Designed miniproteins, single chains, continued (4). Designs and how they scored, part 58

Each design is a single chain, and the fold is of that chain. pLDDT is the mean over its residues in the fold that is shown.

## One batch from the design tools (miniprotein)

Design m14004
Fold by ESMFold2-Fast:
Structure m14004 (fold): chain A 93 residues (1-93)
Amino acid sequence: SKEELKEVLKAILDHLRAEAQRRLTSPEARAIVLDFLDEVKKLVDSGKLTKEQLDALGDRAIARAEALGHPEVVEWLRGFRDLLKAFLDQLEE
């Protein structure tokens, strides 16, 4: 069901948040990733998450990471966005 897929998406976001907190050693790089995941989670909770909003949030986070000299989190942000977009495809069916 769509509700079950939303709960799975929220669980994925919680897992990605925990992994970012555990593995990203730079506080600044960690904040960029966590801010992205927190904004996505708010949109999931409100039922407002779209692929367009996810791309916009991802692009903003990637631009911030690049501007601050954290190319390592660009890979994480791209991977998280792609994973979340794949789950949004399941929610639309």
Scores: mean pLDDT 81

Design m14005
Fold by ESMFold2-Fast:
Structure m14005 (fold): chain A 105 residues (1-105)
Amino acid sequence: MDALRAAAIAEFEIFRDFVLEVVKDLPQDKQKEIEERMERIGERLRAARSVADLRAVLDELNEFIRFLSKVMDESNVDPKRQTLTLARALALSGELQLLIRQLEA
């Protein structure tokens, strides 16, 4: 359990740092909204103590991925960087799903 939780947090930190690098040249208001949404997800992930909490984090992450994809498209972010960002998001989603499965067992 502790190893899976640590892995999920580590994947979130990797995802956050990667997204911040991808969006660094976007307008300041867009960067701030992205940073605030990621910080909220990170706080909820660290505070999660139940399967319901983790499912809520996963739902918020999925909504954030849709938002981020739209912002990247509208801002003409390089398609390869968009693809790598999505791959990192999927890795984080996978770690959360593994943690949920472990807690349901």
Scores: mean pLDDT 82

Design m14006
Fold by ESMFold2-Fast:
Structure m14006 (fold): chain A 97 residues (1-97)
Amino acid sequence: MVVRLRMTITFKGESQQTVENTAAAMGTAIRLHAERSGADVGDVRITVEPKNEETGETTVRIELRAASEEDALALRDVALQTAVFADSVTVELERLE
C-alpha cells in the first residue's frame, strides 16, 4: 500500500548552513537509495526551518511517498544515517491507500 513518510529532525547549536548542507545530503542519500533499489518514490519534500531564537534549534522536515512500508522504512534509515549528529528525530508513517 502507498505510504507517506514524515520525518522531523532537530539540530541544536548548528549553523543554518550546516543544517542546510545536511538536508541536501539526506536528499541525495534518499535519491541514491531509491535509484539503486528501483523503489518508486514521489512527492519528495525537504524543508529547513529558520533557527528557533529561544532554543537555538534548527528543524528539517522530510516528506516522501513510497510504494510500500518496507521502502519507506529503508529510506528513513538511509536519511537517519546521514543525520548522525541530530539532537532529536520524530518519524511518522501514514497509509494513503
Scores: mean pLDDT 80

Design m14007
Fold by ESMFold2-Fast:
Structure m14007 (fold): chain A 67 residues (1-67)
Amino acid sequence: MEKLGEELKKRIEKLKKDAQQLLEQGKTRAAASVLGKIGEAEEHLEKKDYEAAQKAIDEAEKIIKET
């Protein structure tokens, strides 16, 4: 379980970089949505709610893929 938390945190760091790239491309709405999901995932990760954290990360990754 501890290793899962580290993997989810790495995925969040990648999402932060992807959101920054969206901002550089002028896709501010998509970037804001991704950043919002990152915030949700970080809160769930602090509570050790890995299922909810993973769901928020998956939704953020989908926004990046669809954009």
Scores: mean pLDDT 82

Design m14008
Fold by ESMFold2-Fast:
Structure m14008 (fold): chain A 68 residues (1-68)
Amino acid sequence: SMMALQEEAVEEFRERLEELVREGASADEVIAAASKFAQELNAQGLLTDEVEKRMLAALMEALARIEA
């Protein structure tokens, strides 16, 4: 279902950003990866307002871990 694909995409996005943070990626690198992932989801028609909000929250959490 579309909802299951959206949930999978958000979970994959979060895990990918957490992996980058663990590998010592910079904030610029994390933001660039997030932007690329969002573009890929938009191309698939999966970037809804709800998905975008959840992705933004995950990005903010990843950036907070770099700043801490």
Scores: mean pLDDT 83

Design m14009
Fold by ESMFold2-Fast:
Structure m14009 (fold): chain A 96 residues (1-96)
Amino acid sequence: SMPPIDEAGRQRIAEAVAAAPVDKESLRLVAEFIEGADPMKILEEAEKRKLVPAVQYLLAALLKEKGLASADEIDELVRSSTFEELVELIRKLLEE
């Protein structure tokens, strides 16, 4: 189980959101998920807005939490999969 993010972790996320060329809405949803928001709610919002980085992070975090793959296998899966494949995999993980 992942402990809640401390203030230093929240500051790092805020800096990443401000500086990254990545969609800021994706980083906001990732921050909400890390802070304990419902994963299904995060998935639905990311799917509706087509936020690829948020979906990639959510899949990686769920696979790590469940111990279903190594870090390298997770990284390969999330980078090689289409948006639709990532969404379907997360949905299956959350429904099981």
Scores: mean pLDDT 71

Design m14010
Fold by ESMFold2-Fast:
Structure m14010 (fold): chain A 76 residues (1-76)
Amino acid sequence: MKEADERLEKAREEVRRAIENGEAEELIKRLLEEIKNEKDLEKRQILGTQLTLLGAATKEFAEEEKEIRLKLAKEI
């Protein structure tokens, strides 16, 4: 639980930096590729959280995040 909180804090920080530097689209593309190839459920949930934060902040890829979240739910 504590380690997950630290990973979530890093996820939020990475999202903030990407938005500030105009790299949000690049980060979204990277996270989408990582989550498709990631087999560890915990890591996939963290990646999904980063995508959710990016979608909320940019609104540009909210539909893509929704699709990935549904796929994760089916694998649990």
Scores: mean pLDDT 66

Design m14011
Fold by ESMFold2-Fast:
Structure m14011 (fold): chain A 74 residues (1-74)
Amino acid sequence: MEAEQARKNAEELSKEGIEYAKKGDERKAASLLTAAGIWASAVSLTGSEELGEEVREAVKKAMEEADKILEKLK
């Protein structure tokens, strides 16, 4: 099953997206967070619905954090 790998990919991409947001790279941050969301969807598809929901919420919070960081840089 790919669920554990998909979860790890979503987490790593979320962290990387936040780091690029801190650098002011809006395009790279958006790209990485979009990829994290795709992997979160893969968790729902290949693993438990419960795990998928947790990963989706974690990615959503990462996106909100990145948005706040980018707003501060404007």
Scores: mean pLDDT 80

Design m14012
Fold by ESMFold2-Fast:
Structure m14012 (fold): chain A 64 residues (1-64)
Amino acid sequence: MSFEELKKRLIALAEKYSATTDEAEKKAIIAETKELLKEAGIDVSDKEAESALEAIYEEVKKEK
């Protein structure tokens, strides 16, 4: 996966994570985020993945 493709997928996951109130769906998004990052050679914990999603969403929200 290219860095550009990874970035686009992470933004989509961050938006989906922030839009959902379902605990099971949030856990699934965190797991998918971890899998994407691991595919790019980055190992993260559930909390790190969650923090990354929150940070990405705050940046997207701040810009537009």
Scores: mean pLDDT 78

Design m14013
Fold by ESMFold2-Fast:
Structure m14013 (fold): chain A 74 residues (1-74)
Amino acid sequence: SALAEKIVEEFRKELEEILEKYKRGEISLQEALDKMEEAAKRAIAEAMRRLSPEETEKVAAEIQKLVDEAKKEL
């Protein structure tokens, strides 16, 4: 759904901001990891509140994929 896509896209933007701050030396590796985990939890909570269980599972899977890809850049 459009809402599911929006939740994932907003999460992707938060991940990009965290990675940029890390690359600039503004945050530590541990702070970057903690911020990514917190952003993922907030996005999944939003999905659980607004989407069906099936769409929430798909959003959670995509969020986990994005986190795993972002961690490779750290």
Scores: mean pLDDT 88

Design m14014
Fold by ESMFold2-Fast:
Structure m14014 (fold): chain A 66 residues (1-66)
Amino acid sequence: AAEEAAMAALEAQAKANFTPKEVEELLKQAEIQLELKRYAEEKGLLEYTEENVKELLEKIEELLKE
């Protein structure tokens, strides 16, 4: 409920200030961020180490490529 309400408020604000195409790009970016968070949580990559940063960068590259 709280997350859904926050997302709905952000979408409404975005639609008021941005074009439909810009809103679509912002939603795609949010999707990528959520996927990265999920991946980091599953792999335990939440600690700031060089190895964890490399794994997250590889995942970002993979998501941007697709």
Scores: mean pLDDT 67

Design m14015
Fold by ESMFold2-Fast:
Structure m14015 (fold): chain A 84 residues (1-84)
Amino acid sequence: MEKLEELKKELERYLKNPPKSIADLLTGSEIVQKIARVLLEMPENVSKEELKQRLEEALGFKLPDEIVDLVMELRKKIIENEKK
């Protein structure tokens, strides 16, 4: 449970100041690094359910929809920053 709260806070911090590439997330916490690897391997048009499943497999624990929504929003903002 502490890992989910930490992850939420870290994702919210990135949402306020999004990095210019998904690869920049590899400098974050171990959990965020695992998320970044999943995002780099998955297509941009992946469904929320598919993303949730892949993230849960990579992290080894279940994610609330709120965290998956934050990951999707962060990915969108980073991709928009890369695609000018």
Scores: mean pLDDT 79

Design m14016
Fold by ESMFold2-Fast:
Structure m14016 (fold): chain A 80 residues (1-80)
Amino acid sequence: EVEKLKKRAEALRRAVDGMEGTLAAYQADPSHQEEAQRLREGGGPALDEARKAFDELTSEYEKAVKELQQKIEELRKRLE
């Protein structure tokens, strides 16, 4: 449910942020040109997949939150 999706999304978020930080650091250092190139070619797609999975989980979480908000609004109208 929502709590599990949120926790997994947060874990994926941290993993993506870590990979982005590492890639950026290597790209900034000319001494690591070969390693930076390998990370761009190999790491980029993997980072994109992790980001996509995070976005999908975030969308499911947002959907669940919106459904709860709609139910609350319906209850408020019924009490009027």
Scores: mean pLDDT 64

Design m14017
Fold by ESMFold2-Fast:
Structure m14017 (fold): chain A 96 residues (1-96)
Amino acid sequence: SYEELRKKLLEYMKKILEGLRAFMSDSDIKAWEEDIKKIEEGDDETIAAVSISLLNMLDEKINPLMKQEIMKYAGLSEEEIEELKETARKLLELLR
């Protein structure tokens, strides 16, 4: 369901924020926290924008090192990365 996909997106975003926090600027941290809040409030524009951004960040053809860094610091497996990408794709399909 949309609510289950949104919950999964939020859980992954929180894991990524916690894992990468030490490497992020204060402004980047605040932007991520604001995006989390907007997604919790059901802001479709933010859900779509974040989903696109995450798919680009995790695309090995666009950012080969970013995927590896997210896996390492957020503690995500290859399977969890694929679940996150699938979650983002399904949310984008629902927000057409």
Scores: mean pLDDT 85

Design m14018
Fold by ESMFold2-Fast:
Structure m14018 (fold): chain A 97 residues (1-97)
Amino acid sequence: DMSGLVKKANEAYKNKDAEKAYEYNIQIIEALTEAELKDAKTPEEKEAVREAGKRTLEEVEKAYKAGKILSASEVLQIYYDNYSRLMRQLALEKVQE
């Protein structure tokens, strides 16, 4: 339940609960990655989705360790920035070969 995870993450963020915000943000990234894998059509697209999830998890962990509390919307933005970049790279590689 993505909506439930986003709500819980937002509540933790408002309460300055860094640990709970991080916990729910990780669950959001995992749920989003699974959903995008379901929609991916090619092995290359599936790998791009997995890589986007991995990069987003790494960025969110670095922010948490640096003492930053990220909102669910910030985490979603990081994910879609990574996803868009990887998908664009994949598309360009297909036409530049």
Scores: mean pLDDT 85

Design m14019
Fold by ESMFold2-Fast:
Structure m14019 (fold): chain A 62 residues (1-62)
Amino acid sequence: SLEEKADEAVARGDYGTAADYYFQAWEEDNGENPELAGKGLQAAVDRALALSREGRIEEVFP
């Protein structure tokens, strides 16, 4: 499933891919699963923090 792919991405530290898969799963569930939305937001925050620590904060804001 998309959620499983997102969980695997989190396990390897690929938070950008994880956020994308969680939000895709949330959209496929017609936006009705708050746990998927929460996981997607958490992955997006973790991505922003990782990029900030690397001095790449500009990549958070396209």
Scores: mean pLDDT 79

Design m14020
Fold by ESMFold2-Fast:
Order: C-alpha cells, then structure tokens, then sequence
Structure m14020 (fold): chain A 84 residues (1-84)
C-alpha cells in the first residue's frame, strides 16, 4: 500500500527533524516526493541517495537512531518499487 509507505516516510521525517539531522531530513523528504510521484526512476534515484547517506553516516559514526531511520526509509523505498 503506497499510502501506508507515504505515511511512514512522513513519520520518519518528523523523527529526523527532532534529532536535528538536516541532511537526513532532506534525504527523507526527497524519498517522500519520489514515492508520491509514483515514478520508478525517481524512486530508484531516491533509493541510491538514501543508501549513500546511510554509508556516509556509518563512516562518520552517526547515532544509531539516525542509521535506523535511513535503513527503514531504504526498506520502504524497496517496497514502493515492488508495488509499482
């Protein structure tokens, strides 16, 4: 259900805002817009960006909460691609 994926991404964005991670907020907002577009190519780009952001955050030792948000967003983007 694409609507459920949209709702979950919106929740992740709010959690990222509470954590003060502006880069993660931007990555998640891009993921949300890609899913709303229902364009597989846009979602694939958003997925790539989220994977890069996760890798960078792991490298710099970001909090586990931030890593969990990015990993959940990646799973939601993969699910959106399977539904479209």
Amino acid sequence: DIEEIIERLEELIERAKELGDSLTVKVLENALEAVKSKDKFEIEIALGMARIALGVHKLIGASQEVLDLLEEAIELLDEALELL
Scores: mean pLDDT 89

Design m14021
Fold by ESMFold2-Fast:
Structure m14021 (fold): chain A 79 residues (1-79)
Amino acid sequence: GQKILTLIGDLLRIIGLQLDGDASVAEIEEIAQRVTDLFPDNERVRRLTAEAVRLARQGRHQEALRLLQEAVMEALRAA
């Protein structure tokens, strides 16, 4: 139950950041780390979160948020 609630909270936060356009690299990295920590053995989650962090560090915040959303959706499917 708790993992699913955390993922739903992170999904809503990602959607809010996409709509507002005010995402920081630190916020993207925080969400990516949390999702990866909840699913450390999920290869797709690890790849998507790593790519999202890479894009965020390049200033490609909207692309990073899309990959982060995909990672959360993968984690929800795995839960």
Scores: mean pLDDT 85

Design m14022
Fold by ESMFold2-Fast:
Structure m14022 (fold): chain A 83 residues (1-83)
Amino acid sequence: DPEKKAEELYERSKDFGSERLNLLNKALLYIALGKLEEAAEYIEKATGIKIDVKKTSKEEMLELARKLRIEELEEEGRRKQLE
């Protein structure tokens, strides 16, 4: 279905258009690469949340980054619903 693909691409483009979402996407990439210190820096830059890398597992950081990304997407969705 071309319309469903276009909506998915639009939502992805919208994600990459936000500075915070771009930073969280970079954090997710660094988590996947096992570079947790760099990932934590991008999460802090995006959200202000400081992560203790020595006390945080890869899985815990991945879950946090995903949750924060969903919260940013929900905030953008709420802004559109006011129109």
Scores: mean pLDDT 71

Design m14023
Fold by ESMFold2-Fast:
Structure m14023 (fold): chain A 111 residues (1-111)
Amino acid sequence: SEHFKRTIEAARELAEEILERIKDQVPEGLTEETYEKILEIVASRKDVPLPARIAAVLAVGGYLLGYPLSDENIEKASKFAAEAVATDLTPLSLALSNFELLKELIEKLFS
């Protein structure tokens, strides 16, 4: 749908903004310190719809774990986030607040 295409584009733009702001931390991969900074950046971007914000977090987290920031992976993250927001956000909300669960979720999503 057109709305879903807008979500993918917003998620990509936000993911690229996040990566630019954390560029000095990228070589270290996904750490708790880097994740907290990602969450602060995303929290400041209330202008971006919730599914796109969640998708950007998942896509950047995936990139920092060694998965490519590809169109396919941004679409996967966007579909997952949009479905969670539309149905039941609870499991995803729990994973986003727990670093170890977040890593497990990202690995399952992009592997």
Scores: mean pLDDT 87

Design m14024
Fold by ESMFold2-Fast:
Structure m14024 (fold): chain A 79 residues (1-79)
Amino acid sequence: DEEKKKEGEEIKKKGEEAKKELEELARQGTVPDFYEKAKEKIEALRQLGKNAGKSEEDIEIGEAQAALIMYEEAKKYLE
């Protein structure tokens, strides 16, 4: 489904943007351990997806969604 593929690419793009924002927040010292914890959770999710036999596409979308959630949590910490 071409439409689903486009939605997946959009989610991945937003996830990469969220990862960059998390990295910048960590660099500024605003959320000192948050980026490292986010990286660990994303890597664990990737391994779980591989072990469950998910496609690379599904794994990448899951990673992007996790990054978006972690970025939203980081923003709440800054409030």
Scores: mean pLDDT 73

Design m14025
Fold by ESMFold2-Fast:
Structure m14025 (fold): chain A 122 residues (1-122)
Amino acid sequence: SLVELAREAVRYLEQAARLAGELYSGLKSGSITIAQAQQLAEEAARLVERALELLRRVQQHPGVAPLARQAAEYAEKAAELLRKAAASTDLSEMATLVSRAAGYLGRALGLARGVLGELERE
């Protein structure tokens, strides 16, 4: 169902936001290696990409299409930044990219929760 697709998208975005937060904290504290940072960024990107696929399916439905489309746009920007972080060999560059990705993730998650709330009212 649409509700199940939206719930799954929210779960993936919540997991990605948690990982991005852990990654950013590790980068700022200097407690993680480049290899560990790359792995966490790649894992977060994969979770966002799964959420993006689900949001693109949800946006086919007129009642939630504008909200789901906007959530997908922010998720796509977050995934791109996380992929760039995963390819970086500079911890400072990674921190900047992850910080920007976290901002887009927060917006995508808020909008995805809005989509879920709208669908649960129907």
Scores: mean pLDDT 91

Design m14026
Fold by ESMFold2-Fast:
Structure m14026 (fold): chain A 77 residues (1-77)
Amino acid sequence: KKEEEIKKLERKLVIEITAEVLRLIGDDIDKILEMKKAGVKEEEIEEEIEKRRKEIIEKLKKLEEEMKEIIKKKKEE
């Protein structure tokens, strides 16, 4: 019974994390498009893309750790 509840929680958290990541990607795309419209140099746009890519990866790792902690706490309850 507890294992089924944990699996349902995990599925729900994966959906929420995926939606959050897609929202962040959308924000990053908008920022890059604004830089292009403003005539920012290609090299600076490439640097911004790389920064945003690293930020998304770091946020994904953080969200994954938060998910693991939530699941662990639920198992301990």
Scores: mean pLDDT 79

Design m14027
Fold by ESMFold2-Fast:
Structure m14027 (fold): chain A 63 residues (1-63)
Amino acid sequence: DEKEKEETIKEGEKKIKELQEKIEELTARIKAGGDVESDQRELETYQNLLEHAEELLKKLKEE
């Protein structure tokens, strides 16, 4: 299971990175004065997904 756990952790880290990049993009767009309401809602969604993904990854890293 150790090898499977390591693979799952790597997959989770990849997903977290993707979510972080999307959050940075949306934050920059909001700061630039784009479609603030739509981007703000999408930002909240991705922030929630990131929080959940980080919690799952934390659990996977604990023995």
Scores: mean pLDDT 78

Design m14028
Fold by ESMFold2-Fast:
Structure m14028 (fold): chain A 111 residues (1-111)
Amino acid sequence: SEYEKIKEEAEKIAAREKDVGRQVMTYLFVLSEKAYELVLKNPITELSDKIIEYFLTNLLINLSHNKDKLKDAIKILDKMIEEGRKAGDDDRVKKIESMKKLLESQLKLLE
């Protein structure tokens, strides 16, 4: 599975860190970054729930005070919501809509 591949890659990269705390942080960051790349390249219907969860984690880790970056992230979420609704994946759509509301709240705080 795509998830197992990115997990193994993240584990290999994290293992290069000498500090256990840095290993955990590097693992989560790398795994979340690779999940983000998969979301950009693939329809949501071809992605596992674990990939979607780590993609959403990446948005939280990289939560920006930059208005344009927040708007770009919201556009990605809107595309995923549309694809999920067409596929009838109500549970996945609800999870993505919750993240969109969080990013929209952050955007409102900037102005």
Scores: mean pLDDT 84

Design m14029
Fold by ESMFold2-Fast:
Structure m14029 (fold): chain A 88 residues (1-88)
Amino acid sequence: MEKVKRALEEAEKLSEEERKRVLAALMIAAMLRKAEEEGREIDKEKLEKALKELGISWEEVEEFLETFELEELEELYRALAERLNALE
């Protein structure tokens, strides 16, 4: 979990708005990894449009997919969501 710990430390330096954006990107990355493992095809054009509307680049999602396994993506998302709620 060294990669998750490092990413979490970097996320602590982000503003609340930036953390919410990162959470959305992580959620999308985890969903894409699950779909890949299940052999489900995702409409990439629709996904890219949704990412643009959320202000997330495909490069950010791709970096998460290349850097983390599904379990690590889920753990990072969970940890960030918990910390974001604690900052109310």
Scores: mean pLDDT 73

Design m14030
Fold by ESMFold2-Fast:
Formats: structure tokens, C-alpha cells, sequence
Structure m14030 (fold): chain A 113 residues (1-113)
């Protein structure tokens, strides 16, 4: 059902947001390498592409567009890590990505009503 698919998307985004917060903390504390960060972020970006396609197939064009904007932020974040940008810049981009995903999650939650 559409409600079950929407709930699944909310649950997946909740898990992803939690993982990104953990990644941010590990990066801030120097407990994860740039290479590990890039590998994780590339996997998340690919997952978000799949999620955007699914949203479009469901007729959720605004959600698909918001997910595509999140993908662009992930590309910017991956490039910042790859080029060795200052830690503060990477952390600020991580915060922006997390905030964007939280907005998408809230939009999906409101559709389940």
C-alpha cells in the first residue's frame, strides 16, 4: 500500500539521519578516515538516487525533487572531503545534509496522515 511505502521511506530516512549523525561525530573526533567517509557517502548518494526514482514512480514529484537536491548536497560534501577541505567546512556540509533529510522525512510523515 502507499501508506506502507511512505512509512518504509520515513523509517529508512530516520536510520540514515542517525547514521549520518554518528558519522559526523566520528569525523569530528578523528575516528574515521576520509576514504571511509567518501565510501559511505557514495553508498548513501546511490541509495538516495534509488529512493528518488521510487518517489517519482509513486507520483511524489516534490519529494523526488527534494531528494535530488539532497543528492547535489552529497556530491558537494563528497568533493569537500576528497579535496581535503577544512574540518569545519565538512562538518557544516554534514549539518546541511542532515537538515535537508530531516525536512524530507517530515514531508513524508505528513503524507501518511
Amino acid sequence: SMKEELQNMVDLLDQLIEELRALKKAFEEGKITPEEVIEYLESVRDFLRTLAEKAREMGLEDVARDLEQAIELFDKLIEAVRKGAPKDEVLALLDQVIETLERIRKKLEEMIK
Scores: mean pLDDT 88

Design m14031
Fold by ESMFold2-Fast:
Structure m14031 (fold): chain A 81 residues (1-81)
Amino acid sequence: SEEEIKEELIEELRERLAQARDPETMAALREAIELIKESKSLEEAIEKLEKMIESMRKNGGSEEAIELLEEVVKKIKEKMK
């Protein structure tokens, strides 16, 4: 279900956050978790995460954080197929 996918993704992000040591990466992962939690649908979560990634690429965000967020978006899209 959509709820189960959202919970699984939040858990994966929390696990990554627990392993992160870079403050910028930790901040990005916390923001991603909140975006997913606040989203009404998986489609909305994807849209918000992709906008976050695009903003980070344009404004010079952490490469590590960008790569992790891109991985999360890919996993969401794979589960929606």
Scores: mean pLDDT 81

Design m14032
Fold by ESMFold2-Fast:
Structure m14032 (fold): chain A 107 residues (1-107)
Amino acid sequence: MVEKLKELGKEFNVEVSPVLELDPLRQFLTILDLIRALIERLNPPDKEELLELLDRAEEALRRGNFQEALELVLQVLRRLKEYAPEESETLDTLEELAEQALQRLLA
C-alpha cells in the first residue's frame, strides 16, 4: 500500500507524509488527496459535485464513520470511471487502496 501511495503522490504532485506507514487514517486522507488531484486533472463536468462528495467522505472519516467514508469515495471513483474509462486502472488501484485503509481502520 504505502509504496503505491508514494508512487501516485509523485505522479500527481501530492505530498505524502513520512509517517504514512504508521497511520491508516493518514493513508485514507492521502487517498482523498490523490483523488482530488485526479479530479482537477480530468476536469469532469460534475467536478464540483465530486469534490463535495470527497469533502463529505473526509468529514465522515474524521467522525469515525469509516464505512460511510469508503462508500462516498467509491461513488466518486465510479463516476470518474464513467467519465474517463482510460483511467480505470488508476481508479481501480485507488479503490483497492481505500478498501485496504478501511480494513486497517476497522481492525
Scores: mean pLDDT 80

Design m14033
Fold by ESMFold2-Fast:
Structure m14033 (fold): chain A 94 residues (1-94)
Amino acid sequence: MSDEEKKAKALTYMGLFRHELEELIARSTDPETRAVLQELAALAQEGIDLIRQGAPLEEIEAVMRRIRELVERHREHLPPRLAAGMLAALDEVL
């Protein structure tokens, strides 16, 4: 995969993550779960901003690795399907 193709996929996945996370934040009643979802949404937005600013692929991949680490650390606070879907998408790009 070229760097440009990788950035394009990362942008698509980060956008999908942000959308799904925002929907879950709106429906979540647990403060701890909401905090995890908000941190993930902020990281997805950081990744989108880096791509739009033309940042090096290494910086974008660093944000994606941070998202992976956060998802793995907080799997018990995330819907199982979302966690699995995010990890699969991240593995496709990383």
Scores: mean pLDDT 83

Design m14034
Fold by ESMFold2-Fast:
Structure m14034 (fold): chain A 83 residues (1-83)
Amino acid sequence: MARVTVELRSADPEATARLLESLREEPVVLDVRVEVEGDRVVAEIEFESAEHARAFARQVRAGLGRESPDELRITVEDVRVEE
């Protein structure tokens, strides 16, 4: 098991939180916890394997905003992987 902690800023933090919580629907995701403070969103996502966690972290670092709606204006502040 491995955990990814993602720290984001968003123009729509509630919609961004819902997007992150939808990861619970993925079979390799064991748990998702999301906290919203103003324009800041912090999510802890637990993956079945370290390989899936690292793949997700790479996607977020490469640009979560590329796949998310432009209206959310997501800025990635930090991405951490804990195994």
Scores: mean pLDDT 77

Design m14035
Fold by ESMFold2-Fast:
Structure m14035 (fold): chain A 75 residues (1-75)
Amino acid sequence: SAARQRRLDGGGLLATAERGLRSAEEYGLPVEKLEEGARDAREAARLLADHPERQARAESIYRQLTELAERKRRE
């Protein structure tokens, strides 16, 4: 079903964005990688609209990665 496919795709993007956030927190990442992770998190939030908890997690990761990218641009 379309709903199942959206959940699988969104879950994959969410997992990728979560790994990106962990890498950024542990090692630091260049702005380009932070922005890539933020785009993945934003897309995950759209795909997981029918899953409120997972959508909220994706939105949280999007904000955190965006803030990290903005701070790094100011350095």
Scores: mean pLDDT 88

Design m14036
Fold by ESMFold2-Fast:
Structure m14036 (fold): chain A 80 residues (1-80)
Amino acid sequence: MLEEVERKLDELVAFDPSMEPYAKKIREGMELEDPQQAEKLVTEAINEMVRHATDKGDSELLRKVAEVARLAQRYLREKS
């Protein structure tokens, strides 16, 4: 699970390097031992990432962001 999310984050950043700050926050959040803090930081980073992608108007970027969000949320649920 974690390796799949990390791979998708790398693919997202390769597609659009402006996503790197959000990808870094998601990685840092997923490494936290506290499930509540992990969920909070990952959710905040996903929301910022979605807003940034929406502002860019790139439908393909939004699709990739949605896939990363789905995998990260799934990982956090299984970790909890």
Scores: mean pLDDT 81

Design m14037
Fold by ESMFold2-Fast:
Formats: C-alpha cells, structure tokens, sequence
Structure m14037 (fold): chain A 65 residues (1-65)
C-alpha cells in the first residue's frame, strides 16, 4: 500500500481534500492500494511539521488495516 500526505497552504483548505480523494481514486483504479491524508500548513514551521507527522501517522495506521 502507498502512503501519501498532501501538504496544502491554508487558502487551499477546501480543495486539498478533493485533490487527495482524486489522487487516491486514480491510484486505486490503477491497482495501487493507497492511503492519503492532508496536512494544512501553518505560518509556524514547527506546527506545520507537527501536522504533517500527525497526518502521516493517520495514513500509516490506515495502511496497516
């Protein structure tokens, strides 16, 4: 299973989920089982890193199922 995290700026919040779903559907249609999650960037780089790590953990846990 592939694990993908999309990091999106706050202004793209509403479109990031749609893009993640399109990537997942496209890859799974091609026979690649995929877990995708989204991390929204913060003006604070440390907060952005924390959100990325949380999204990665969620996607990895989904991939284990």
Amino acid sequence: MKVIVLVAPPEEYGSAESKANLIKESLEKAGVKTAVDVAIASPDPEETQRRYEEALKRAEEEAKK
Scores: mean pLDDT 79

